# Ledger of designs, part 77: designed miniproteins, single chains, continued (2)

Each design is a single chain, and the fold is of that chain. pLDDT is the mean over its residues in the fold that is shown.

## One batch from the design tools (miniprotein)

Design m6659
Fold by ESMFold2-Fast:
Structure m6659 (fold): chain A 68 residues (1-68)
Amino acid sequence: METDLYAAALAKLAREEVGTPAANKVANTVITEGKDAGVKLLAKLTGWSQKEAEKRVQAEAQRLQQQL
């Protein structure tokens, strides 16, 4: 559940900041290489630092968890 929310947050942020192709790449990276690889890819695609990307993903995942 926590990992699924984190993956959903990653894909959502990639879609909002870059677009659907980026969301698809990030989602596939999380599935095949894990959440840390997904965060690194998100940072690269958005121009954010890895720490900023991780912080934003964690905040979005917490928001999604509160809605469940």
Scores: mean pLDDT 78

Design m6660
Fold by ESMFold2-Fast:
Structure m6660 (fold): chain A 56 residues (1-56)
Amino acid sequence: VEERDIKARSKQELLEILKNREKHSLFELADAYGQMYAMGDTSVIPKLAEVARELR
């Protein structure tokens, strides 16, 4: 389902976004880390906090 796939990206897609950080906006990176955290990956918390600070 295209709409649902866009809203809830797979872990593979999130990892590809994070691998190509320079090609994505800080908002896209924050969303990707946020989705990983929602999936139970607490190891992204420090990176999510860093990106949130850079959004200013």
Scores: mean pLDDT 68

Design m6661
Fold by ESMFold2-Fast:
Structure m6661 (fold): chain A 68 residues (1-68)
Amino acid sequence: ASALSPEQGRQLHRYLVEELGLSPERAERAVVALSNGESDPERLSEMAGLSREQARRAVEAARALGGV
């Protein structure tokens, strides 16, 4: 899968912190995983320390930003 651009990664990080209420550290872990092509909310939840709902929203936000 394609990595997010640095700009898309920063926008995703802001969304995760401001809209989903993640800590900056958890948001950064999620952005890294999503940039590496992680698309499974359950795996993302384990990797970044998110709830399944937060992970699902993060995956959808990354898809929207990536234009895929």
Scores: mean pLDDT 79

Design m6662
Fold by ESMFold2-Fast:
Structure m6662 (fold): chain A 80 residues (1-80)
Amino acid sequence: SKLVEEIEKLIKEILDPEDQEKVKKLVEEILNTSNPEELEKLILEIEKILSKNAKSTEDLRKIAEIYGNLLKLAAESIKK
């Protein structure tokens, strides 16, 4: 998925390798569920990891782009 590739590119610029792997696993879980309550939980866990690692206004801008792509991915999962 192009959305997944864009998320992975952005997290590589913000997160250390350990947190990159955590987010990738959570994104995979988003792809494998259509339950809105589980999707909300997964997105909130990713948001916590991203927010903890924000060090600049540029990081916040990249986090906003990641969040937008996550919401698009979740919306596609709900429609299935």
Scores: mean pLDDT 83

Design m6663
Fold by ESMFold2-Fast:
Formats: C-alpha cells, structure tokens, sequence
Structure m6663 (fold): chain A 65 residues (1-65)
C-alpha cells in the first residue's frame, strides 16, 4: 500500500515540475504512469485523491495554452 502511495506522490510532483518547465512531452509521460499507478491501487480514497490531483494538473496545462 505505502509503495503505491509514494509512487503516486512522486508522479504528481514530477507532473508539476514538467508543467513549470513547459515540458509537455514529459508531462504526458508522467500522466500515463500516474493513470497506471491509480489503476493498480486498491485504495478508493487514494484513487480519488490522485484523480483530483491529475485533474488539477490538466487544468494548469490548459491555462498555459
């Protein structure tokens, strides 16, 4: 459980860094890995939190374009 939680947290941070650097290729790579990690998680609360973070990242990307 903790391993997947840490992986999701690291991916969210990498997504934010990619957006700050405007590295959209890296951003989509991270987003794909985040979706895989969410699907692998058996914790509904973690899935909900990670999905919300992902939505916020997508919204920030849209504001940059």
Amino acid sequence: MEKIREEIRELVEKGREALEKKDFEKFYEVLSKLVDAINESKDLELQREATQEMVELIQKKQELE
Scores: mean pLDDT 79

Design m6664
Fold by ESMFold2-Fast:
Formats: C-alpha cells, sequence, structure tokens
Structure m6664 (fold): chain A 101 residues (1-101)
C-alpha cells in the first residue's frame, strides 16, 4: 500500500461513515427517500475510493462496499415502487460482486 492510497482511504472512510450515520437516522424515521439518498452517497464514496486507489486489498474492500450499498438501494427503490431503478441497482450490485472475486 502506498502512502497516497492510505491518505485516499482515510478521506473516503470519513465520507462512508457520514453516509452510514445518515442511513441509520433515515431508517429510524422510516424515510425511504432519505435512506436512498444516504445509500447513494455511500456508493459514491466507495466508487471514488475504488477509482483512486491501487492497493488490491483496498480495491476489493471498496467493491464489497459498492455491492452491498447497491443491494440495499435496490431494496429501498422496490419499497418506493421504482422497479426500473431497483433493477439497475441490482445489476450494479452483481457487477461489483463479480469484480470483488
Amino acid sequence: MSPEDLRIEMEYSTKVVKAAVDYSLAKRKGDLEEQAKALEEMARAYEELYESVTDPALRKAALGGLSKAYEELARVYEKLGKYEEAEKYKEKSREYAKLAE
């Protein structure tokens, strides 16, 4: 792992933690739109981490985070009745899970 990869990981870790807190609060409120927004921010942070780091372990961790975030997004969008968006997120989840192999 390069010092640059470590710096990037620390920066995006902060963004993931914020998104996770926002998601937890939205779940307590039962607000599906806020849950979706928080998961979208979490996925974005993991995508930026994946694109920015070269370390294989950090890339694999980011792909795992992406797969799970998109899986949860698909469930939230199904509950919202947005089935086309849910299918897109299911496909993204499967793609990132495959890359993490």
Scores: mean pLDDT 84

Design m6665
Fold by ESMFold2-Fast:
Structure m6665 (fold): chain A 114 residues (1-114)
Amino acid sequence: MAREKAQKDADEELERARAAGYTARAFSIYGTNEKENKEVGVAVVTWYDPATGRAEARVKVYEFDKNNNLIKEEERTFVAPDVDEATRAALDWAREVLSKMDRVEDGEARTTDG
């Protein structure tokens, strides 16, 4: 299921950021296109690296067919001076991907402090 896959990815990347000592936020978004019987899960993780003075946001998109087969994966990374800018860039792309969906639901959002 696209929702579960996206949430799991977001949770795993958040734990990696936490283990690395980064302040991070993760969340997932789920979209459904009922006409095409497709589901899309989006995992977003943003972290700040004090060693570089920059924030990174990773967006991973998973597309599933009506039989729960993974048919497409896409990943983008956005780098910005701060978490808000990186998150905004990531959300702009996620919204573009989800604009083709009939229904969109937010998943669970979690934060960690390094």
Scores: mean pLDDT 78

Design m6666
Fold by ESMFold2-Fast:
Structure m6666 (fold): chain A 65 residues (1-65)
Amino acid sequence: MELVKEAKEKAKNKDYDGLIESLRKLADRGDLDGVKEVMKNMPDSLPSEIVGKMVGIVLLASERL
């Protein structure tokens, strides 16, 4: 739960490296609900490169479970 809040705050502050790192930590824990929560709360203005990385992390989280 803390990582979800942290990821949302990093996205708000345009800390995309921190956002990706927090999302990877959620995926590494197998916290699919946390990953989904982060993805639902992302702004539409995210760079396409960051969106691609986030999708890759979601797929990795799904594959590990």
Scores: mean pLDDT 74

Design m6667
Fold by ESMFold2-Fast:
Structure m6667 (fold): chain A 100 residues (1-100)
Amino acid sequence: MEEDIKRVKERLAENDKLWEEAQKTKDPELIKKVLDREYKRALLVAMQLLSEGKVDEAIRVLDKANELRKKALEAIENGDYETALKYVEELRKFVDEAAA
């Protein structure tokens, strides 16, 4: 149990470090990697909400995660990495709020 909590904390710390590096470097591959990890985290939150019978909340999480992911990828494709980072930050905040 304590070892499982440590693994979760280590993965969250790794995600935060990747986000800091993406913001610093504005490397599109790092931005995509953070986006993919945050999108997967949103899917896990939606699955948890579904398991609790919160279907409308789960759909809302999926819809917003898909919208923000699409906008971030479009910004990356256009070379607008500042806008891409903004959408990734919005996704991170949204997932944190939905998980609470």
Scores: mean pLDDT 83

Design m6668
Fold by ESMFold2-Fast:
Structure m6668 (fold): chain A 67 residues (1-67)
Amino acid sequence: KLKEELKKIVLEYSKILGMEEEVTKEILELIENDPEKGVKKFIEYLKEKGYDEAAENLELYFKKLKE
């Protein structure tokens, strides 16, 4: 369930932000194997691209899912 929710978020952001297909695939693969590592990589990507608010919202959402 956690992996499915995270993958859904990544795919939605990929469409909205026009993320590169290879980057999207890499993040989805990381989430499948290690959800925490995948989310961390995705947050780093968002911050690198200047989507600071999206990164902050994703960090908060992931923290709630871990509780």
Scores: mean pLDDT 80

Design m6669
Fold by ESMFold2-Fast:
Structure m6669 (fold): chain A 94 residues (1-94)
Amino acid sequence: SLEEVEELLKKLLERLKPSLTPEQLEAVERAIKAILEKVRENPELAEEVKKKLQEMLENSKSAVEMLAGLIKLAEELGVPKEIIEELKRVLTTL
């Protein structure tokens, strides 16, 4: 469900917060918002996105791994390239 996707993205953001500057946090928040909009546009994606987010939360050992997973998910969902490039810049600084 969309609500479960929102809760998982919120948990992912909370886990990333300690590793990010305020500017990097804003970039991640923009990506999360874009992912949510893609799921809202295509509700059939909710279960697959939920499964991928659960996998990221359970298996990521670092902020780097978690952010890399988020980038891959954003690319798969067709999030705008500018948002994805911003996340890739954050990843290179971790």
Scores: mean pLDDT 86

Design m6670
Fold by ESMFold2-Fast:
Structure m6670 (fold): chain A 91 residues (1-91)
Amino acid sequence: SEEEKKKILEELKKKIEELIKVGKDNPAIVKLSEELKKLAEEVYKNPSKSNIRQAAIKAASLGILVSEAGNEELAKLLKESIKLFDKLVET
């Protein structure tokens, strides 16, 4: 439903905001996280193949940086964000 999609989007945005806070000392992680949050809103408005692909590419790039950072909290928040994004595109 529309209400379910909106709840998933808000949960996703909240998780990405937590990721930005935890990753605040890494400008690249902050930038990619903010870009991913914008793409999540775009996918919610228009779930086109292009928007979904762009979000997946940003998530993959962010995953590389998070892995390099070696921070368990960042890894957990990114994993939770990806799971919520998958729910958003499936709903």
Scores: mean pLDDT 87

Design m6671
Fold by ESMFold2-Fast:
Structure m6671 (fold): chain A 78 residues (1-78)
Amino acid sequence: LLRLNELAREVVKSVAGKDEYTESELYQALFEYIQKEGLLDRETGKVDLSGTPLGELTGKDTLSLSDLLKALFANSEE
C-alpha cells in the first residue's frame, strides 16, 4: 500500500473514498482522471494541467506523462 502525497490524494478523490491504494490502483486512477478530463496530448505525450487542481499542486501548467507519474508516486517528503 502506498502513502499518498497531496497530488495522489487529488487524483483519487474523484475515483473512490478509499484511504489506501496499491501502485496499480493509483496508476489506474491517474489514467481515468486524465481520460475523463481529456488532458493528454497524444503527439507530445504531455499532460495539460493548466486550470486544474493538479496544476496548482505541482506548480506546472504541463508535465510529461512520465514526470506526472514520478510526482504521483513520490513520497510526501519530496
Scores: mean pLDDT 69

Design m6672
Fold by ESMFold2-Fast:
Formats: C-alpha cells, structure tokens, sequence
Structure m6672 (fold): chain A 93 residues (1-93)
C-alpha cells in the first residue's frame, strides 16, 4: 500500500496518494487502540469515530484543486514515517 502511495506521488496524483496515507494512518491508529484499549467500549467508540471522520476527510481531499510544495513535502515525509513504523513493527515480531 505505501509503495502505491509513493508511485502515485511520483506520478503527480497527490489526492490519490494522500487518500492512501490517510487510510493507512486510520488503520494503524485503530490497531494501536485495539492493542492498548482498556475496554471493548473504548474500541467500539474509536471504530465509530473513524467510520464517521474518515469518509469526511476523504471527501475534503477529493474537493481539493491544488497542493502546495510544502503539502507535497509533508505527504512524502508522512509516507516515509509510515514505512518506518511498519519496519519497526515487523522487527519486533
């Protein structure tokens, strides 16, 4: 998935790359909540929050007409950070 985001970024498809990054962040956040949450109720609240907020975030990205150089740099940095998180997670197995 992150390799696809890098490919889209290189192709100038910034909206599609950002959507994949946002979806991956949501996935990792939910995984951390499930691992460390003190209760099933907290997990259900987190799942509901993501179900409501993720579609809104994706819609806002779709409505964007342009990206600044700073936003493109931030997107590239976010992809790199997510790759490092996945590497650390696999190394701890």
Amino acid sequence: MLEKAEELLKEGKYKEALKLVVEKHAELLLEQVKKYAPSEEFIKEAEKFLEEELPKALKEIEERTSFTEDEIADLKAAIERLKEIEKKRKAEE
Scores: mean pLDDT 76

Design m6673
Fold by ESMFold2-Fast:
Structure m6673 (fold): chain A 92 residues (1-92)
Amino acid sequence: ELEEELERVKAIIEKLNRHRPVKFDEETLRKVAEILVMLRKGEDPEKISEKFGIPVEDIERLRDLLFNGKFSEEEIVRYIINVLDLVEAKKR
């Protein structure tokens, strides 16, 4: 399940970065995959927020984007990566 979602995320990133390579470490991609799995299972946003250190408001927005069908999986993955990058920047 997690490994399956991780491979899907990797495929999306490869597609997005085909013309401009961006380095993503395995740990970041694994976090993206785990967040998607938890959201698809209907886990509470607060629990996801606590696990990954992402503001609950961002998790709630991600859940809405994922289930409203207005955005592609590529757009959702990009949003998660941007949020994770912002969280890491605040720690520096």
Scores: mean pLDDT 73

Design m6674
Fold by ESMFold2-Fast:
Structure m6674 (fold): chain A 87 residues (1-87)
Amino acid sequence: SKAIEKAVEILEEAIKKLKEAKKKNDYEEAKKVVIELYDKLLEIFDELSKEEQELLLKTIYEVYKAIEEKDLEKAVKILEETKEKLK
């Protein structure tokens, strides 16, 4: 579906930006990436299935928690795993 393709594109952009934040150990930049990810996903949220919506919300929560724990490696992995589940 076009909505899934757009969600995957949004996740790929977030993964790229989060990997850059990880190289710099910039946790504040990482938090901004997650906020931007949330905002972009909200724009297409109504076009996704309930199961896809729940997966994405859980993903955002777990990524934010990983950043709070200063584990950017885990944050990247969570986003990559969710992207794979949507394909």
Scores: mean pLDDT 88

Design m6675
Fold by ESMFold2-Fast:
Structure m6675 (fold): chain A 96 residues (1-96)
Amino acid sequence: MEREKKAREVAKKILELLEEYTGRSLDEILNSPLVSEEQKKILQALRDLAEGKKTLEEYLASPDPAVQEAARLIKELVDSGDFSEEALRKLLAKLQ
């Protein structure tokens, strides 16, 4: 439960920073033809995690490698305790 709560907070902050960094809403990014299907899957997974619709453990066990990789990166941040803006910006760069 504690890890899942932290994972939700990390996912929410990542999405907030993505919107701030790009100047676009998440819905605008997800509807963009310039964003790959793999990137859209990762962003949708982050949204569902942030909203509590899915758990970090479910995504770590995902057969989709893009979703699994996103979950792994979130797990690393949660386990490190480094929720700094710098660490989150580095993660965003890997998701674009």
Scores: mean pLDDT 76

Design m6676
Fold by ESMFold2-Fast:
Structure m6676 (fold): chain A 90 residues (1-90)
Amino acid sequence: MSLLEISEELLELLMEMEDAAKNNDLKRLKELSERILELAQQMTPEQIAQLIEQLKEELEKWKQDPSVDPAIVEEVEELVKKLEEILKKK
């Protein structure tokens, strides 16, 4: 998969994740998290670092939104931790 193809799929997944978070759809969010982790196995360290930064930015917005369920925030925090562990192994 090319760098551009990974970036396009990643942007789509991040947009779907934002939608799932705003709708408090924990099941959908978990499915999206698993797909992101699968893509991360194919990504370069730089791509994973950029993904972590993007997720942290979205996470800060969701933490400040009282309509977002804490379980959504916790799921994304776990995704970030798993991505950081993948980055350490690269």
Scores: mean pLDDT 79

Design m6677
Fold by ESMFold2-Fast:
Structure m6677 (fold): chain A 66 residues (1-66)
Amino acid sequence: AAERVAELQAKIDEYIKEQNKLLTEIRKAREAGDKEKVDSLMKKLQEVTKKIVELRQEALRAAREL
């Protein structure tokens, strides 16, 4: 149903907001010279990016099944 695509898009939007927060925190950590924090945040950013890609693919599949 169309609501499934809308739910997936809402989740994608939520992860994009999380990605933007992580990018801001990475910038602050870099400015502070906190390499350990930068490395940790970069790993979190990679995982969030993977989830966005997966949800985007699910949304495209759900749209085709309508």
Scores: mean pLDDT 82

Design m6678
Fold by ESMFold2-Fast:
Structure m6678 (fold): chain A 96 residues (1-96)
Amino acid sequence: SLEELVIKTLETVREVARLLGRKDMEYLADKLLESVKKNGVTEDTARLAIGLARLVVSEVDPEKAEEIFKAYQTEDLENAVRKALEIVEEVKRELE
C-alpha cells in the first residue's frame, strides 16, 4: 500500500540521515513519520517523503537522486515512492 511504502521510505531516509550525521534530515523524517501515524498518508506526505529521499541520496550519489526525481515526474505517486525506497535502500547498504 502507499502507506506502507511511505512509512518504510521515511524510516530508511532517517537511517541514511543518521549514517550521514545529518541531524536536520533525521529530525524531518521523524516529524513526517509522526504526522503519518496521527493523520495517515496524504498526497502531501508522500511527496515530502520522495523529496527527503532525493535530498539524502543527493549527498551520496547525485545521479541516483535524479532517478528519484525522474520517477516523481513520470510515474504515478505510489510507483514514485517505490522507486525512491529502492534507491534509498541501495544507498543505505553502500553506507553500512
Scores: mean pLDDT 88

Design m6679
Fold by ESMFold2-Fast:
Structure m6679 (fold): chain A 69 residues (1-69)
Amino acid sequence: MIEELRKKAKEAEDEAIRGIALDDAELLRQASERLKEIAKEAEKAGDFELAKKNYQGAESAERMAEELE
């Protein structure tokens, strides 16, 4: 359900924020992968706006992980 996907997305975003605060590239990559999976589920559910936001979040987290290397 969309509500459950939104909560999972927020948890993954919180993990990305912690990864930034801790300079933890692996945590950022894990958060990115979770956001990407949530985006795929949202796309299958027909929520393309939620999917787009989660894909953008995943790309941002991956980019930040690369910048920490």
Scores: mean pLDDT 80

Design m6680
Fold by ESMFold2-Fast:
Structure m6680 (fold): chain A 97 residues (1-97)
Amino acid sequence: MEFARELAERLVEEARRLGIPEEEALRLVERSADGVVKSEKTREEVRKKIEEALREGVPLEEALFEALKIIIEGEGEEVAKKVVERAIEAMRALARE
C-alpha cells in the first residue's frame, strides 16, 4: 500500500507546516472521512482506528497510514484521496493567520 503511505506523509507534512497538533490532525481526518466515505462500516472502522491511536499515543504518520489503508480497502484510492484533500483544506482553514 505505497499510495496509503504517500497520502499519510502528505498529511503529516501539511500538519507540521501549518502547526496543527497531531490530535487535531487525526480529528480533522476523521471528520473528513465522515463527509466523504459512503460506507457506514468503513466510517466506523476509521473512527475506531483513530480513537485507538489517540488513546495509545501512536505516531501521527502510522495512525494516518492505518486509517487511509482502511479507506482504500473499503472504498478505493479515489475516496481516500478525497478524504486527504478535505482534511488538508480543513487544516488550512484552521491555521488561518
Scores: mean pLDDT 85

Design m6681
Fold by ESMFold2-Fast:
Structure m6681 (fold): chain A 72 residues (1-72)
Amino acid sequence: SLSDVPAEVYRILLANGESRDLAQQAVNIVGKALQDGKLTQEKVDEVVERLREIGVSDEAVEQVRELLLSNV
């Protein structure tokens, strides 16, 4: 369910050792992408690049990508 995605993103980042501040920033980015109620490949790619820009690790980014793609 798309409603569970932001909470799962937060858990993934914390599990990979990211700070709570960075995890909350990631949740905000993902939540904004979900506002239209539908994920597309283009939105997933934009989210992934944004997460890299704010300093999320490659391991956490890959797990988030897999989660988001499963909801496209």
Scores: mean pLDDT 85

Design m6682
Fold by ESMFold2-Fast:
Structure m6682 (fold): chain A 76 residues (1-76)
Amino acid sequence: MEEAEENIRKLEEFSKRLGEMARNAVRADPERGTELTRAMLRGAEGAKRNKELLDEAIEASKELSEAAKKVSEERE
């Protein structure tokens, strides 16, 4: 039980950072950034009830961060 709560707490803190990255991603490419952010948030929301979704949320965040950097440089 404690491990699950610790993971949820990590997810909450991680979600805060993802929110900031989401803003940057949407700014760089509104459509792609929004879709990735939506998928990430959906995964994060589900992760509170399902630990497996936590991994997907983390992977989505990595993809979102990478896309934001790449698109930001390409889109100016």
Scores: mean pLDDT 64

Design m6683
Fold by ESMFold2-Fast:
Structure m6683 (fold): chain A 91 residues (1-91)
Amino acid sequence: MSERELAVAFTALSLLVVGDILEAEMAGDQEKADAARQVLSLIREAAKHYEAGDKEKAIEKLTEASNLARQAGLTDVAAGAERLRDLVKES
C-alpha cells in the first residue's frame, strides 16, 4: 500500500469519527461525544507519527484509539483503527 493510500485511509477514518461526534451531540450523549473527540485526537497523533516515519508510535496510537473506541461503543471506528494499524504494519 502506498503512502497516498494510507493518507486517504487516515482521512476516511477521521471523517467516520467526526460523524460519530455529531451523532452523539445530536443525541445529547456528552460522554460518548467526548470519547469520540479523544479517539479523533489519537488518530491525528497516529497520522503525525506515520508522516514522521515513526510506524511504531503510529501503531501504538491506533491501538489506543481502537481500545477507546471499543469502550465507547464506536464499533465501526474501532474496527477501522485496527485495520489501519495492520496496514501501517505492512507498509
Scores: mean pLDDT 87

Design m6684
Fold by ESMFold2-Fast:
Structure m6684 (fold): chain A 104 residues (1-104)
Amino acid sequence: LPIPEEYREIAEWAVEELGLPASTAVTLAIMIEAGLLPELAELARRYGLKPTVKAALRVFKELAEERGLSVEEVYRNFNLFPPEERERILRRIEELARRLAEEE
C-alpha cells in the first residue's frame, strides 16, 4: 500500500525506538484519523498526528507488557477499558504528546 510520508516516519520510529512492527504503528495512525479512537483523534488535532501516535504507542506498549497483551490488542480494545482507567491513560498520552510536539 502506498502510505503517506508521515505514516512512514511513524512506522520507522516505532520499529527503531520501540521494537514494534511497522504495521502496528500504521494501523494505529489509520484508526486515529478514521475516528475509531475519538479521544486520540482529538489529541492529534491539538498536538499533531505524529506526536500523538508516538505517545500512544509508547504508553500502549507499557500497558501491553504489564498485561501480557500485544500493543494492537490494547488499542483495539481501548474503548472497552473502564472509564477511569481510560482517562488516566489519556492523560499520560497527552503529556507525552505535548512534549514530543515541542521536540518536532
Scores: mean pLDDT 85

Design m6685
Fold by ESMFold2-Fast:
Structure m6685 (fold): chain A 94 residues (1-94)
Amino acid sequence: TDAEEVQAALDALAARVEAVVREGEARGLSPEEIARRVLDVVLAALRAAQDWPAASRRTLLGGALGLFQTVARELGIPRERVDAYAAELRRTAA
């Protein structure tokens, strides 16, 4: 996996996350429910990349964590809950 493929995966993940947030808001879901759906999308992306070289997987994890933390913060999710979800993402990527 080259840097362009990792960046394409991060761009695709960002687009899917935006779509999930928009759909959740349109459906009147709570911030917590939207955050959980975003987490599931991020977890699926990390699992799909399990066959990637370790360096590429680390770059994807870093970008995915940053994206998730930014979105969760914008949704008003408490920092303690965001940290718990971030730990789940790190465990899935290990």
Scores: mean pLDDT 85

Design m6686
Fold by ESMFold2-Fast:
Parts: sequence; structure tokens; C-alpha cells
Structure m6686 (fold): chain A 86 residues (1-86)
Amino acid sequence: LTPQEEADIALALLLIYSAIAKISGKVTVEEAKRMVELADRVAELGTPEQLRIAADALRDMASVAETPEAKKILEQTAERLEKLAA
């Protein structure tokens, strides 16, 4: 896989998990931590536009987070990606 293909796959997976989270109405701390790993791959290899899309997905997931800890992880990661994309 090229770095661009890896960023595209990481973003696609993040968007799929965001959609599933909105349907299920919950995100656990363990799931939030996995989303950070995907978001970090997008941050490392992706374009500024991909970072903004990833940040929006993380904020959507934060809105249905099961615990304050999961919400904080997702919101802090979204903020970090937003700053990198600026």
C-alpha cells in the first residue's frame, strides 16, 4: 500500500465506525482508543481535507460516547486534527 492508499483506508474505516456508532448510539473507551489510532494514521499520511473529514467524524462519535472518558478522547483527537488541518 502507498501512504495515500493507507490514509484513504484509515479514513474510510473511521467513517464506517462513525456511521455504526450513530446507529448503535454508543462508543466505548476501547472503541474511542481504536478511533484515535485510525485518526493518527490520517493525520500522518492524509491531506488537510481528509483531516477535517476525520475530525467531523470523531465529533459525531463523541456526541454518542458512552462515558465522559470516551467523549474526551474523541473530542481531544478531533481538536488536534482540526489544528493540524489549519
Scores: mean pLDDT 87

Design m6687
Fold by ESMFold2-Fast:
Structure m6687 (fold): chain A 68 residues (1-68)
Amino acid sequence: MVAEEIAKKAQKFLEEKGIKAEVEVEIGADGSVSVSIRLYPDERSGEEKGEAVDEVIDFAEEEAAKYR
């Protein structure tokens, strides 16, 4: 499933940054992408986590566009 592949890549991206998270991706019939990211508490700032989340969302939207 395309959504599962995107979620797996996003999860690996966050792991490479040392961020513990769970990623879930859903692709709507209209091609819209919904990304749910659950971040675990750690010593990182909310700003650092927010930047990583934004990068993951952009990545998921670009990947989903390849399959439209």
Scores: mean pLDDT 72

Design m6688
Fold by ESMFold2-Fast:
Structure m6688 (fold): chain A 77 residues (1-77)
Amino acid sequence: SVRDKVYEEMLKELERFLGLSKNEVEARKEIVRLLDKNPVLSDAQIKAIAKKYGLSVSTVRRIVSGRQKALAIFEKM
Protein backbone atom coordinates (compact mmCIF):
# COMPACT_ATOMS: atom_id res chain seq x y z
CA SER A 1 0.00 0.00 0.00
CA VAL A 2 1.00 3.69 -0.23
CA ARG A 3 1.29 3.83 3.58
CA ASP A 4 3.72 0.89 3.56
CA LYS A 5 5.88 2.49 0.85
CA VAL A 6 5.93 5.80 2.75
CA TYR A 7 7.00 4.02 5.97
CA GLU A 8 9.75 2.11 4.10
CA GLU A 9 11.09 5.32 2.50
CA MET A 10 11.01 7.16 5.85
CA LEU A 11 12.96 4.30 7.46
CA LYS A 12 15.56 4.32 4.64
CA GLU A 13 16.11 8.09 5.03
CA LEU A 14 16.40 7.78 8.82
CA GLU A 15 18.78 4.80 8.50
CA ARG A 16 21.00 6.78 6.08
CA PHE A 17 20.99 9.76 8.49
CA LEU A 18 21.91 7.54 11.48
CA GLY A 19 24.56 5.59 9.52
CA LEU A 20 23.04 2.20 10.33
CA SER A 21 24.76 -0.91 9.00
CA LYS A 22 23.84 -2.22 5.54
CA ASN A 23 22.84 -5.56 7.11
CA GLU A 24 20.28 -3.82 9.36
CA VAL A 25 18.90 -1.84 6.38
CA GLU A 26 18.46 -5.06 4.34
CA ALA A 27 16.88 -6.85 7.33
CA ARG A 28 14.35 -3.99 7.74
CA LYS A 29 13.43 -4.24 4.03
CA GLU A 30 12.81 -8.01 4.31
CA ILE A 31 10.74 -7.55 7.50
CA VAL A 32 8.60 -4.91 5.73
CA ARG A 33 7.99 -7.27 2.77
CA LEU A 34 7.07 -10.17 5.06
CA LEU A 35 4.71 -8.06 7.21
CA ASP A 36 3.03 -6.75 4.03
CA LYS A 37 2.09 -10.38 3.22
CA ASN A 38 1.47 -11.57 6.82
CA PRO A 39 0.61 -9.24 9.74
CA VAL A 40 2.58 -11.40 12.23
CA LEU A 41 6.00 -13.07 11.95
CA SER A 42 6.64 -16.42 13.67
CA ASP A 43 9.55 -16.90 16.10
CA ALA A 44 11.15 -19.17 13.46
CA GLN A 45 10.98 -16.37 10.84
CA ILE A 46 12.46 -13.86 13.32
CA LYS A 47 15.36 -16.23 14.15
CA ALA A 48 15.96 -16.93 10.44
CA ILE A 49 16.19 -13.17 9.67
CA ALA A 50 18.55 -12.65 12.64
CA LYS A 51 20.85 -15.45 11.38
CA LYS A 52 20.69 -14.30 7.72
CA TYR A 53 21.74 -10.70 8.50
CA GLY A 54 24.00 -11.34 11.51
CA LEU A 55 21.70 -9.45 13.92
CA SER A 56 20.51 -10.39 17.41
CA VAL A 57 17.02 -11.88 17.75
CA SER A 58 16.22 -8.94 20.10
CA THR A 59 17.15 -6.43 17.37
CA VAL A 60 14.90 -8.19 14.82
CA ARG A 61 12.03 -8.34 17.36
CA ARG A 62 12.36 -4.57 17.98
CA ILE A 63 12.27 -3.84 14.21
CA VAL A 64 9.16 -6.03 13.79
CA SER A 65 7.43 -4.40 16.79
CA GLY A 66 8.28 -0.90 15.51
CA ARG A 67 6.87 -1.68 12.04
CA GLN A 68 3.68 -3.21 13.54
CA LYS A 69 3.16 -0.14 15.78
CA ALA A 70 3.65 2.22 12.80
CA LEU A 71 1.12 0.23 10.71
CA ALA A 72 -1.40 0.35 13.60
CA ILE A 73 -1.02 4.15 13.78
CA PHE A 74 -1.56 4.50 10.00
CA GLU A 75 -4.68 2.29 10.18
CA LYS A 76 -6.15 4.59 12.88
CA MET A 77 -5.61 7.65 10.66
Scores: mean pLDDT 75

Design m6689
Fold by ESMFold2-Fast:
Structure m6689 (fold): chain A 79 residues (1-79)
Amino acid sequence: MEERERREREEKRERVALTGTVLAERYRAAGKDISEEAVANYRKAAEEVRERLREDPERLRKLEEEARAEAAAAIAADA
């Protein structure tokens, strides 16, 4: 109950950080207006998530795949 709520909250935050990083980098590559500092902040958050999940590489891979899919869908919708 308490553990599950914390896990879901952390997983959501982790997914948001990973999605934000991919999306920010792709927007920047496409010439969209996004600051380098914002990209760096997203990268820092994503690095922290990857380092924390280094002990569970299968979960990290799943979250990264979900983040890439979400970012790709958002970019495709914007195109």
Scores: mean pLDDT 73

Design m6690
Fold by ESMFold2-Fast:
Structure m6690 (fold): chain A 93 residues (1-93)
Amino acid sequence: MSLLLVTTLETSEGPRALIQVYENGVLVDQTEVPATVEAITEALEEVVKKHKIDAIAADEHPAVVEAARRVAEKYGIPFLGSVEEAQKLLIES
């Protein structure tokens, strides 16, 4: 199972989005972008073009949720309501 996680990092330069791809519980791709809807959406579209993503999970940051939802809907990928639930799937895999 290929899982895409988007989480927000607080940095001295402002909020950043950490985008991670896990295949069968193993981290295979990682990138970091500014936590804006536009930057996250662009990065997520590149990730889903390179990897066959089975599900997307996002934290509660508004820009992360909006960008993840847009990409999930556009590419027909299931959107999980919680990073915590996605992390449970990684442990159980």
Scores: mean pLDDT 79

Design m6691
Fold by ESMFold2-Fast:
Structure m6691 (fold): chain A 65 residues (1-65)
Amino acid sequence: SEKIKEKLYEKYKDKYDVPEEELRKLIEEAIRAAEGITSVLGFDPDSEVALAWADLFLEGTLRGL
C-alpha cells in the first residue's frame, strides 16, 4: 500500500547509502514478500503486522548491501 511504502521510505532513506529509485524498488519487493505471508494469515495488507513483515524483509536486504 502507499501508506506502507512511504513509512518504509521515510524510515530507511537516511540510514543506508542507497539511491531513491533503488530503495523504492526494494520496498516494493519487501511488500510483495510480506503480502505472501499476511494474506495466508488473514491480516489486512495495510495493518501494522504487514508493515512489520515488510520492514523485516527490507532491513535484511539493506544489511546485505
Scores: mean pLDDT 76

Design m6692
Fold by ESMFold2-Fast:
Structure m6692 (fold): chain A 103 residues (1-103)
Amino acid sequence: DKKKKQIQQTLLLVKRGAKNIKDFAKKRNDTDIVQLSDQVVALSDQAIAKIDDPKATLATLKQIEAKFQQIKAQAQKRNDSQIVSGSQAIISSVQYAIDLINS
C-alpha cells in the first residue's frame, strides 16, 4: 500500500526531526522542548505500530501536530528561529500524512 508507506516514511522523518530538535534544545537547556520532543518520538513509534489502524494513526498524528505546535510556541518565546522553522516543516509533513489518511 503506497499510502501506508508514505505515512510510515513521514513518521520516521517526524521522529528524526524530533530528535534533532531535542539536540538543539539540550544545548540551550530548554527542558520543556526536550520533554515535548521525547513525547513526539514516543507518539511516532505508537503511530508506526498502529499503521494498519487508520483511526488510531490519525488520532496519534493529531497529537504529534499539537506537540509540535507547543514546541514551536516555546521556541518563539526564546527567539529560537532554528527550532521554529524546523517545527513548522515537521507540522507541514504531519498535515500531509493526515490528508493522506483522509483521502
Scores: mean pLDDT 88

